# Ledger of designs, part 48: designed miniproteins, single chains, continued (2)

Each design is a single chain, and the fold is of that chain. pLDDT is the mean over its residues in the fold that is shown.

## One batch from the design tools (miniprotein)

Design m5632
Fold by ESMFold2-Fast:
Structure m5632 (fold): chain A 103 residues (1-103)
Amino acid sequence: SEKIERILKRMLEILREHRELILERILQVALSGEPSEEAQKLAKEIAEKLQEVARNTPSMSVEERGMLYAAIVVASEALVNGEEDQLDAPMKEIVELVKELLE
């Protein structure tokens, strides 16, 4: 639980600090087509783990929850396709946090 809280907090910090860049990456992935089933399954699993902690984080807006989920989908697609090294540094950090949640 403490691990998940730390990871959610760091993801939110990255999202807030790099909002415009992350939104551009979300849009690029959305316009490239539908994420793979494997990426969608992974993103859903990660989101479900984070939702348990997010219920106890009253400062998170609905918009931030949406952006967080979309960023996790982008990170999951890159991870599944082995393309994580092609991501910007903030998105690479989100991929590493996704990997930590799978451990």
Scores: mean pLDDT 81

Design m5633
Fold by ESMFold2-Fast:
Structure m5633 (fold): chain A 68 residues (1-68)
Amino acid sequence: SKIIEYLKKAIETGSIEDLAKAILLYYKENNLDNGITLEDAKEFVKYLMEVTNSTVKELAKKALEVLK
């Protein structure tokens, strides 16, 4: 799955963009994407980081655990 690949990449890089790509693909595969852009997904990652006081790496690890 490309979602799993981007989550693993986000764990390695700590990149907001890599986690945002995983989220965007997840929404698209589940017909939840309602026109969401990559920039919207990046803003959502930033929001999650602030409200959970988490790094991209921590969020990506949690997402991988849920999706496995």
Scores: mean pLDDT 83

Design m5634
Fold by ESMFold2-Fast:
Structure m5634 (fold): chain A 93 residues (1-93)
Amino acid sequence: SEKIEKVLKLAKEIDEAVAAGDLVRAAELSRELIELLQSLPEEVRKLVATYVKKAEEEGRLTSAVSVVESVAKPDPELEKLSLEELEELLKEK
């Protein structure tokens, strides 16, 4: 899904902006990510939240995780899946 690709891109760009000290850009990207997540079904929002939590555990995402968790909580049942399995589920959305 184009929306899911944009969610994942925004999450990475938020982390890059924070790492660069560009807090204005990080805030703008965070707002776009929140608005995009709110446009998705609750099922998909929970899947995204679970994916970003797993990505944080593997050191692949940092600051973007708290932004996602402000709008959705991880699904404990999905937390049993690998990061790769979660990525495949997201591609189907």
Scores: mean pLDDT 85

Design m5635
Fold by ESMFold2-Fast:
Structure m5635 (fold): chain A 72 residues (1-72)
Amino acid sequence: MVEEMRKEIRDITELALKRTDVPEAQKAIEEGEREALKLLDEGKPEIEAVNALTAGVLRGIGIEIDAELAKR
């Protein structure tokens, strides 16, 4: 059910946000959530929504890595 997938997406987003204090990384994760929820609302396949969220989380991780490298 699409509603269950929306709950999973929100739960995963919340867990991801708790793991970073970098504002730009948090924005990337939140963008992934928004795109995922938009895809579900448009009736796109659930895998496309999961992929959108995953892309946002991976962008967030990349931003964190770049921030760490910039300190060195």
Scores: mean pLDDT 81

Design m5636
Fold by ESMFold2-Fast:
Structure m5636 (fold): chain A 107 residues (1-107)
Amino acid sequence: AMADAARAAADALGQVAGRILRELPTKSVEEVMRLAREAAQAAGFEIVEEELKETDDYKRARLRVRSPAGAELEIEVEEYKDGTKKVRVRLRVPGLDLSGEFEAEFK
């Protein structure tokens, strides 16, 4: 179960990262997070946490999702006042010291 959970989480991470890469250059932070939620839910993950922070300098949205076996994905999208956008996706598997991380930046 744990090995299958880790594989499923890695596959879901790749799918979510691919969606974010396609959409982030042309979409708002809120739209990208909606698409990330849809991709994660389609992969069988539960939404555990969702946060939006807005300042004068940037917007940040954070989404944490959990698989049925307890693997977690964290997705963070930031948009800066100069038009720079950043995305970070992290994988964590409880009970295993396993992490995967993906980062990208767009202008």
Scores: mean pLDDT 72

Design m5637
Fold by ESMFold2-Fast:
Structure m5637 (fold): chain A 55 residues (1-55)
Amino acid sequence: SSEESLAALRETLLSRGVAPTMVDWMLAEARRHRLRSVRIYDPEKKEWETLPLDT
């Protein structure tokens, strides 16, 4: 389930133009710290969005 959430996060970050190397680093950090959510910037809404990683 967490791997599926991380895959969704990866696709979201790539679709928003985040560099693949940065995405890989962010996913590694999320796994390392067992994050339940991450906050990422949405350039279309011009606001920060919270994405769940474990639900």
Scores: mean pLDDT 76

Design m5638
Fold by ESMFold2-Fast:
Structure m5638 (fold): chain A 74 residues (1-74)
Amino acid sequence: SMDEFKGLVREFANELQKLYDEMVKKGYSKEEIKEKLTKKYEEFFKKVEPSLTPEQAEQLRQVGEDLVNGMVSM
């Protein structure tokens, strides 16, 4: 089910991008956008973490932090 998991991660990344685009269009500050994206990522992580190995969980956490920081830096 690694392909299933990768599909879920990809779908979630697309949802984060949509939320980012919506908030930018509505004139939210970078700080507000970062807060909302971080919260959404943390909620996703909590949901999937119990199904991951400790190494996979740490990798996913880091990827999520990098993704959110990258979006806010744009």
Scores: mean pLDDT 76

Design m5639
Fold by ESMFold2-Fast:
Structure m5639 (fold): chain A 72 residues (1-72)
Amino acid sequence: SEVKRKIEELKREAREAVIRGASEVARHMGKGVKARMDGDEEEAERHFEEAQKAGEEEKRKLEELQKKIEEL
């Protein structure tokens, strides 16, 4: 079924979005932890804020993909 194929393509995009979001969050979290270990709390807070932004951005993209799947 063409519909099933399109659903699988959207699911693949959703999985890729989750992986990208997790990778970006992990990268920023790692930088934040390193900054905190180096005694730079202000730098750590900036990195943790970027991690939050990255997570929200990818969550928003995932929700859009989920809506597209539900519309099929």
Scores: mean pLDDT 81

Design m5640
Fold by ESMFold2-Fast:
Structure m5640 (fold): chain A 76 residues (1-76)
Amino acid sequence: RPPPTILRVVVENDPKAIAAVVEALRKTPGLLGVSVTVDPKNGTATITAAFEDRESAERGREEVSKVPGVLSAEVV
């Protein structure tokens, strides 16, 4: 199996914004897993999502970019 493609999302440390990003990712086909790391010092959270392939990760990036409070989203 090819290795998973990772999408890294930085969002404002707002429970509603974090929940909206996670729900957008869950609606994206090919999602394997999600982790959330909060950074209280910078007022941000980093959401790391693993996808089956790059096409799924790019679709996830487009969907999360529509969520208010998203600061960056990149496929790594």
Scores: mean pLDDT 84

Design m5641
Fold by ESMFold2-Fast:
Structure m5641 (fold): chain A 65 residues (1-65)
Amino acid sequence: MEGELKALSLLYQDGVYPGDAERAVKRALEYLKQGDEEGALQALLDAGAGDETARRALEELKKGL
């Protein structure tokens, strides 16, 4: 929960639309639960996040697991 909120905040600050950010975080969490960190990162990038923002959001999601 806390990691998800931090990841969403990072995506919003990087200009990702709210609906796209929410779907990206949900998809990234599904990949992370499967051990697929590359798939999780790509889901965040596909939503429109920059590389640095996507990597920081990924780290926050990993801390929440």
Scores: mean pLDDT 84

Design m5642
Fold by ESMFold2-Fast:
Structure m5642 (fold): chain A 69 residues (1-69)
Amino acid sequence: MDDEELIRRTERGIAALERALEEGDRTVVLSALHELREQVELLKEKGIGEELVERAERLIARAEDWLAR
């Protein structure tokens, strides 16, 4: 996957997870969280999108807290 496509997919992943959290659907949140985690891991492995990674990791933490209770 090229860097531009990965960045674009991660931006969409953030938007999808934010929407899933607003809707409160656990199944959709779990799916969106899984996809976003994979995208963040790829960004970190490539050493790109540091600001995007930070934003995504904050949202992932919020989603994990929401799923816990």
Scores: mean pLDDT 84

Design m5643
Fold by ESMFold2-Fast:
Structure m5643 (fold): chain A 81 residues (1-81)
Amino acid sequence: SLELLEKALEIVLEALKTGDIEKAIEELEKLKETASGETAEVIEKVIELLKEAKESSEREKILLLIAAILLVIGEILDLEL
């Protein structure tokens, strides 16, 4: 689960770097298929944020991607604490 969350973080960071939200959504949906429980729920919430980001202004897009990054980091820290 931690490894899957770290992979989800990598995918969102790449989306922030490249602007390729559609690719990130596709990769996260594939990742979610291998996840279960709380990890799958977190990945699903990240996918929802990225889908909203795709339809948003450039500023809102960046803020939604940052929100997704913080969500994943928060869950990683929750698992380690």
Scores: mean pLDDT 85

Design m5644
Fold by ESMFold2-Fast:
Structure m5644 (fold): chain A 86 residues (1-86)
Amino acid sequence: GRERVEEIIEYTSELVTEEMRKNKLSLEEAEKEAAKRIEADESLTEGEKLFALGLVTKDPKLVIEGGELLGIKEEGEKYAKALEKA
């Protein structure tokens, strides 16, 4: 649902922020480390993992694919479009 999308967005932001604070990484380096942590996170479903990776890597295709698996295709397309403009 929509609530789960917001949770994944918050989760990705928290991972990036934690990597920046804990390891004193730049934003780009923190995003790369966050992506590795997302890939290794066995608690995430396939759709949640793809959506989270898409957000962190700024990959609109992964956001769309993850959104489809999460049952939020239209919402995922909106987030992907926002990433392309950012």
Scores: mean pLDDT 80

Design m5645
Fold by ESMFold2-Fast:
Structure m5645 (fold): chain A 94 residues (1-94)
Amino acid sequence: MSITEELIEEAFKKLKELFPDKEEEIEKFREQVLEMVKEMEARGVPESVIARMALGLIARFGLELAEELKDEEKKKEVLKIYEEMAERLQKLIS
C-alpha cells in the first residue's frame, strides 16, 4: 500500500469510528476518493499533492456529516483527525 493509500485508509477508519451510523456513506465516499487517487497517479500528479487533496476531501466530507447531525464536538474531532493526518503526511514526504 502506498503512503497515500495508507493515510487515506487510516483517515476513513477514524471517520467510521466517529460516525458508526454513517458507515455505508463513508464507504461509498472512500471508493470515490480511491478512484480519484488512481486517476491522479495515472496522470503523473506528485504523491504529496494527491495525499493533501485526498485528506482535504475527507475532512470536508466529515464536516458535512457532523453538520447533518448538528454535532459541534464531532466537527472538532474531524478537524483533529485532519490535522493529525496532515502532520503525519508532512513527516513522511519531507
Scores: mean pLDDT 83

Design m5646
Fold by ESMFold2-Fast:
Structure m5646 (fold): chain A 90 residues (1-90)
Amino acid sequence: GVDEAVQTLIEIAEEAAQARQNGDVLKEIGSKLRLIGTALDISLNYSKDEQQEILQKLQEEIDRLRQQGAPQELIDALQYALDSLQKFTS
């Protein structure tokens, strides 16, 4: 469902951010490839209305994390997920 897709993107983005913080280049690349793959899966298997809902919820999560002073690496990873999904849904 929509909430499950959003949660999956958040979890992979958190993994990418932690890999970057730890200097684990291979894990960061692997996590970013999984973000692209998840965005592509959403674009193929979700309705356009559901895709827009996922985009809105992901943007809300980015805005919330910015207000809470979350690490920039996490914000960057979530923005990468959002940008990837927007490209596949346009």
Scores: mean pLDDT 89

Design m5647
Fold by ESMFold2-Fast:
Structure m5647 (fold): chain A 88 residues (1-88)
Amino acid sequence: GRTVPTTASGGGTYKEGDVLTVRVTSELPPGSTAVLRVDGRVVGGGPLDEQGRLSHTLTLADTGNLTVEVRDAEGTVGTSAPQPVTVT
C-alpha cells in the first residue's frame, strides 16, 4: 500500500532542558494516533486534530533523529522523514 503523506517539524540544535514544539501534519483522518520517537525511543504522541495536525511539546534530554509515525483505526500508516535533533 502507499504510505500516507506525513510530515514533522522540530529538527535543530537545542540545549538540554529546552522545550521543543513538534508540529505534525498527516493526510490520515482526524483522531489517528501519532507516536513521536527519538532514535526509536518513544518521547510522546497524541491524536491528530480535525485538520490532520498535532502540536506536541517535549523537553529534550537526548540527541537523535526525531521520527513520527501516525496510524489510523484501520492500520494505515504515515511516517515522517527523520528530523535530526542535537542537544548540547
Scores: mean pLDDT 80

Design m5648
Fold by ESMFold2-Fast:
Structure m5648 (fold): chain A 85 residues (1-85)
Amino acid sequence: SDAHLLLLGEASIGMMEIQIAVMKRTKTPFSDFVKQAEKNIANFQKLAEEIKKKLSPDAQAQLNKMQQDLIDRINEEIERQKKRS
């Protein structure tokens, strides 16, 4: 169902946010932070493309917004980490 696939996307985002929080608390070097963030974005984009094929148009719009919001949050965090370096 759309709800089940959207929850899978939301759970994946939550796991990425935990990883980012761990990197922040452990003072991960900026270059390693960026590499891991880029890898996480790529992995989520791959998952999102796969599940979009199975979603209704309205649910696809919701997933696209979730994806864009995640990318924006990660990019904002990269900028914060850059200023700390």
Scores: mean pLDDT 84

Design m5649
Fold by ESMFold2-Fast:
Structure m5649 (fold): chain A 100 residues (1-100)
Amino acid sequence: SSSIEELIKKLEEIDKKILEILVRLEDGQMSLDQAKEEIVKLLEEAIELLEKNGLLDEAKRLREIKEQVLKAKSLAELKEQAERFGKLINEAIEKLKKES
């Protein structure tokens, strides 16, 4: 369905934006605090998208990732949470495709 395709595109775009923020942080183009703030906003957008589409378990797991992002003290810790986010989104996309 077109609504599922739109959801998948939005989740993939959020993942791409998070990875772009990490590149900017690694290149010294932004501070750790700025990167955390921007990533948290993107994670909140993803949580709302998942909740609106009935993916409540995935949304709950993403809230836990958001809490770890807020506690992160280094680029390495942010990269670990971005990897967890990417895995969660891939699992959600596979589930959506099977239910379509």
Scores: mean pLDDT 87

Design m5650
Fold by ESMFold2-Fast:
Structure m5650 (fold): chain A 77 residues (1-77)
Amino acid sequence: SDEEVKAAFERGYAEGKAAPPTAENAEAALAGLKAAVAAGDKAAEAYYAGFLMALLRQAPDDPRLRAIAAEAEALLK
């Protein structure tokens, strides 16, 4: 449901906010997002999108995180 998707995003965001904003964590989350998109799992997509958004917000000027975020955004279009 839309509410489950929202809850998954919020959970991902909270966990991403607590995680170190490293390229390794962002790449792992991007891999999870790619798998979720391939599976059509909208809740998992929302979780990884929230996680990546929170990582980027911790280090918005990191070019590696910005590149990973751009790839994630393109994947969700």
Scores: mean pLDDT 88

Design m5651
Fold by ESMFold2-Fast:
Structure m5651 (fold): chain A 105 residues (1-105)
Amino acid sequence: EKEVRKLAVLVRELEDLVRKAGSDPSKFDEYLQQAADVGERMIELMKKNKLISEEQYKRLTEALERVRDLLNDPSSSTMERMKAANELLEIMREAVKEVKEKYEK
C-alpha cells in the first residue's frame, strides 16, 4: 500500500524526465539515462512487492532495455530514442494505474 504512493511519485518523476529530454536537446541523453534509472527502480519495486504479473515485468524490462540499447547505439536517431522512452513511460503509467486500482478500493 505505501509502495503505491512511491510508484505514483516515481511515475511523475519519469514523466518529468522524458518531458525535459524533449525540451532540452543539450541534456537529452542525460535525462533519458535518468529516466531509464527511475524506470528500473520502479520495475524492481513492483516485482519485489508482487504488484505486477510476469507478463507485465517482461514488457517493462524489454521496454527499458530498448531505451538503454538505443542510448548506447550511435546510429540511433533522437526520434527513435524519444519514441522508446515514451513507450516505456506509457507501459509504466498503465502498470501503475492497475496497481492503484487494485489497492485504492
Scores: mean pLDDT 83

Design m5652
Fold by ESMFold2-Fast:
Structure m5652 (fold): chain A 66 residues (1-66)
Amino acid sequence: MSLQDVKDAIRQALDDLSDADPDRAAAMSPDQLLQQAKQRLIDQGYDEKKVQQAVKDLRDEIAKID
């Protein structure tokens, strides 16, 4: 599994979280949402180091948009 696959999985988990409870997702910080997506992927058996790197890359991408 590539880093890109893990990043795509995090984006999917974020979409799933937003779709399940949009009001709760809107109330959470980007960091809180990324932490929930990270935990979900680790629980699914994804490589923890790759998940941590993907979260870092996505946080950097979010910071550049702001």
Scores: mean pLDDT 76

Design m5653
Fold by ESMFold2-Fast:
Structure m5653 (fold): chain A 88 residues (1-88)
Amino acid sequence: MKVQLGAGVGFDDDKNASGSVVVGLTSDNKYTVVEKSAFGDSPEAAENALKAAEKAAKLSAEKGEVNVTAESNGAVGKGVYSKTVEVD
């Protein structure tokens, strides 16, 4: 089973960071991260946004959710994060 998160997410050149993750679930119920993408005005902001997206992805997949879109946003320099998870 594969869970696709944040596919086609556009990045903003503003002072925001965004993360997107595509996750595959193996037959032994373990996650494999297929694809990662992160943007931010600093490496730290991008890294933190990616971590938030990965956390959302794992939680959604563990609950058996499918067609999941997960996005995380962070403010540059302040470490303020938001995440969105959409389920079909």
Scores: mean pLDDT 46

Design m5654
Fold by ESMFold2-Fast:
Structure m5654 (fold): chain A 67 residues (1-67)
Amino acid sequence: SSSIDQTAQDVKKQARDLSLKAGVSEDQADKIATTVANALRANSDTISPQKALEAAEQSGKFMAEQE
């Protein structure tokens, strides 16, 4: 069925974990994970799961440094 939905859920979980490891709050990690998963769903033709996770890690590090 929705293979992209399953992939997006897996990416969301991993993106949340990566953001937390980067040092952002749980609320910020949830926002990053949700944004990245939604971007992957909307742009599954151009955004790979790996690129989505790289974006999440970079966003988490950037936000942690800005605080």
Scores: mean pLDDT 81

Design m5655
Fold by ESMFold2-Fast:
Order: sequence, then C-alpha cells, then structure tokens
Structure m5655 (fold): chain A 87 residues (1-87)
Amino acid sequence: MRVLSAEELEAELARLEALLRAGDDSSAASVLKYLLEQDEPTRAALLAKLRELGPLALGPLEVLLQSPRAETRALAREALEALAPAL
C-alpha cells in the first residue's frame, strides 16, 4: 500500500480535528477508520492527536464500535483502549 507522506498525514489529522470539533461523528469516523488502517507511524501520530483532543474522539469511536464489520470494531476497540486515560 502507498504510505502517507508527512504532509498528507498532517492534512488528514487537521481534517479529522475539524470534523471532531464540528460534531460530525459520521464523517470523523470515516477519516478515523482510514487512518487506523494505515501503517504504524500513521496510527501512532493519530493516537497522539486523539489523546490531545480527548473526549471529542468518543463519538466517532462509538460509531466504529457499532460497525457491522468485525475488523472495524476491533480497530475501534484497540484505539479506545489506548485512549481510555485521555477520555
């Protein structure tokens, strides 16, 4: 798979933050799912950003936990466990 450049990752994280602050949980969940499916450095940067934003991440994570796809629910659960102290 093509790895996100640092510039592309920064842009996606900025977009995610904007969606989270707007309360668009469905759109934020889509961006969050995309980033969680990327490589380890991308996931680490995402988790750091979500820890900074705290409770704003809960809504999109709940959307992903209710996904009919078991793989999507597993990604959301792992992210929620990593973020629990910041929520």
Scores: mean pLDDT 79

Design m5656
Fold by ESMFold2-Fast:
Structure m5656 (fold): chain A 100 residues (1-100)
Amino acid sequence: SLSPAQLAALAKQALDDPSKVQAQLQQLVDTIANSTDRAVRIAAVDALAEIAYQSRDPETLRATLQAGQEALRNAPDDIELINRLIGTILVAIGSLLDLE
């Protein structure tokens, strides 16, 4: 499984190179759904939120919104994780509106 440091690196890579965003987002979504470590799942949501908050690329923000929605659909029954995912979705929407 990916460490929190590796998850943060995925967010940085997505922000630095939008051409890689789909692969980085998929790794984050898969980690949120499948990790047995709750701290790792939370770190993956925080990485997704970082992309949503910092990106100025509309394609990246739309991909992040879709990734957040997919992660929410497949999330385990963890109310804190679910609330963080909802927050990430709202941040992505806000960032998209800020660009228009």
Scores: mean pLDDT 86

Design m5657
Fold by ESMFold2-Fast:
Structure m5657 (fold): chain A 114 residues (1-114)
Amino acid sequence: SEVEKYAKEAEEALEKNDHLGIARSVLNLVLLAIKTTDKNTLQKIADALKDIGKKIKEKAKKTGDKKLARIADIIEQALEGVEALLKDPNNLKALNKLIAAALRLIGFILDLEL
């Protein structure tokens, strides 16, 4: 699935300390969450974001990497949006939280590249 593909890409990027690769893969998961109408897909995205977010947060704590800490914070915001949307698929505030997380990831990617 696309969720499994992006989750794997995020983990591989994390192992390589590839901040751009992590941010792009997480952005793709957040964009899938915004686009999907399938509750099972949304649950898989929630599980993937929770797992990778925990790994990024632990690595940030161990290394003092402020860029990883920022990505982890954005993932936490996205997770709150996904979990709220799982409870109520018509929750516009939850959708706006996911859009805000996507915009934060785009800004982070742009800051790394130029």
Scores: mean pLDDT 89

Design m5658
Fold by ESMFold2-Fast:
Structure m5658 (fold): chain A 87 residues (1-87)
Amino acid sequence: SARARAVMERLVELDPAVRLPELRPGDDLVAIAAEMIIRFLHSARASVGRLVAAGLSRRAATALYDTYRADPSAFAELRRLAEEALS
């Protein structure tokens, strides 16, 4: 979706270590953007404000950030929250 692409581009601008993957026709852009959000949460640059700047709502950004801070290994929950934020 256009939202997922915009979030991917903004995450790369906020942290160049979060690289944009090679996108192919038929790719699930929401799933790819969700993976990039999770990678960004692992960066030293991660913050609620920067997730909002990337295009997430404040509610979604806060939920993702708080979930990551509580348990960085909660991968399934982080993916669900990220995909929901992009829908």
Scores: mean pLDDT 85

Design m5659
Fold by ESMFold2-Fast:
Structure m5659 (fold): chain A 108 residues (1-108)
Amino acid sequence: MKKLARESTLKLVGQALRIMAASQELPEESQKKVNELVVNALRHFSLGVDYLEKGDYDSALEHLDKAIKDLEKAAELLRKEGNKEGEESARLAKETVEKLKEEVEKEK
């Protein structure tokens, strides 16, 4: 678990930076919305990892689900704006969180 949480954190941060870089090509309002969703996803992911360290799997799963939903919304916005690179990065970020969630569900 600890190694997977650490590896997932590094991957997610890298993917988030790519999403934010891609969002710079978007109109101001869309860029703001994508960045807010990515920041919220990172906050929920961080809270999820903190709950995992405390052994509170139910709270961890709730926060990981919120991160997944925020990343899915970011991918949809990037798709609507035609930003394929940002959409792909957001989908990979979502997959990273989903894989950690699956492992948490197995440990519960």
Scores: mean pLDDT 88

Design m5660
Fold by ESMFold2-Fast:
Structure m5660 (fold): chain A 64 residues (1-64)
Amino acid sequence: SPKLEIIRLFKKTGKEKYTVEEAKKIIDSVKGLTPEQKNAIKKELSKYDEITYEEFKEILDKHL
């Protein structure tokens, strides 16, 4: 599952927060997402400077 892979990549770094740039790179690196899904998630991420695991998961739950 692309959603599960994104969550795993987020947790693997051991960080409580990512920059929006780091989060967008994770989204772009994952296979199995459509360009429309990637763009929707990245647009929502662009509202943040940094994002927590919980906030990232909520965004993924809206779009995946």
Scores: mean pLDDT 79

Design m5661
Fold by ESMFold2-Fast:
Structure m5661 (fold): chain A 77 residues (1-77)
Amino acid sequence: KPSEAEIEADVLLALADIYEFLGNQAYEKGDYDSAIESYKKAIELYQRAIDLGARVEEAQARLEETQKNLKEVEKKK
């Protein structure tokens, strides 16, 4: 059975993935302000999952990808 920290990390990763997806959608539409806001929320949630010490490798990989996407959008604004 997953630990409490693992369950919390899984929920945080799922929510962060949703925000990352919303950021990508906004970016494709040229809505850079919404993309930046969504990516920042995803980054915060991935970082919280890392801080829980569960799903750390997965969270770090997703965090890195989202940070790269954020920097790309910021350069276009």
Scores: mean pLDDT 85

Design m5662
Fold by ESMFold2-Fast:
Structure m5662 (fold): chain A 82 residues (1-82)
Amino acid sequence: MEEEKKKLLEEAYRAILELNQIAVDEGFDPRAIYEFDEEKIKEFLEKASPETQERMKALIDRIKEAVEKVGKEELLKYLKSR
C-alpha cells in the first residue's frame, strides 16, 4: 500500500516536471501546473501543437490519477520534500 502510493507520487512528480518543461518551452506560466489551475492547464493544452497536446494529456492523466488516489495535499507535500 505505502509502496504503491510512493510510485504514484514519483510518477506524478516526473509528470509535473515534464509538463513544467513543456510549459516553459511553449511560453506558458509553469506556476499554473503547481497550483493545479485546471482552466489555465486546459488553455495551455488547447494552444499547444498536436504532438505536444498528446504528450501533455498523458502527463495530466498521470497527475490526475495520483490526485484521485492519494489526494492533492499529499502530492503538494511530496513536491515540497523534493
Scores: mean pLDDT 76

Design m5663
Fold by ESMFold2-Fast:
Structure m5663 (fold): chain A 107 residues (1-107)
Amino acid sequence: MEEELRRARELLEEFEKRLKEAAEELKKTLKEEEYRERHLEALRYLAEAREAALRGDLETAAEYIRKAAEKLGIKLSEEEARELAEALALVLEHLLEQGEEVEELTR
């Protein structure tokens, strides 16, 4: 349903906003080297979360989302992390469906 996809996008946009605000706050409080290390680790965990979501492993995706957020000073509940993992999986599924439509046009 398009409403579920819209809600998923809104949840991910709000999470991205929270990550950006937390990263800016963390950058003010940490040394440049420590901030850089945490930022890179957060990006790595987000990549792992995306990979897990793509294969339907929502529990692993939620765990990596939570670890990424923690690196930037955000503590997510298990429920929030799960909702974000489900939102990520839904958005990625929609992007894959759009790719299939492009392939079908070239038949």
Scores: mean pLDDT 79

Design m5664
Fold by ESMFold2-Fast:
Structure m5664 (fold): chain A 100 residues (1-100)
Amino acid sequence: MGLSEKEKKAIAAVKDWLRRSGLAERLTRAGLLTDQPINRGYPRDLDLTGIDALALQIVEGVKKGLSPEEAVRAYSPAALAVIGPENAERLYEIAKKALE
């Protein structure tokens, strides 16, 4: 399944915030942004690395009506512990706004 233009924009917006907030660096130092693709439940035409996989899980969580914490936990429970609930909510709202 291919990504829509809104989904691509939402993924890009989440990735931008992860980089600008310093969360991407924190998650990389914690070993939580893996270079291994997470293939289960992802579009087959998308070669996902850690930051792409995290951003996609947040976008998919918004689409499914999950909570911010559930969306981040779907990527990794350990990543949620590093991100925290306030940053999870911020990333979720960024994705939600981009999907509008």
Scores: mean pLDDT 76

Design m5665
Fold by ESMFold2-Fast:
Structure m5665 (fold): chain A 86 residues (1-86)
Amino acid sequence: MNKEILTEKMLALLDLAEINRYQAETGTLPDLSPEELERLKEEAQLAVNLLTISSLDPELADKILEVYAEDEEKGKKLAEAEVEKL
């Protein structure tokens, strides 16, 4: 469950990187709604925050993933708060 969530957010990060590369090279956006793109950016940012925490304190990252599985909004805020402490 926890590893599955992290993998999902990491895939969002890779998708966003590909979209940004495509836009930078072609000047065009892929066929995505603005709302879908915004959601993808939010998921990618969560992945960056979780990877940062995991590199320094993997046990804390696991606890944040457990919180996220129970309460998505609370988990996101906890990840942001812990990254700010670094």
Scores: mean pLDDT 78

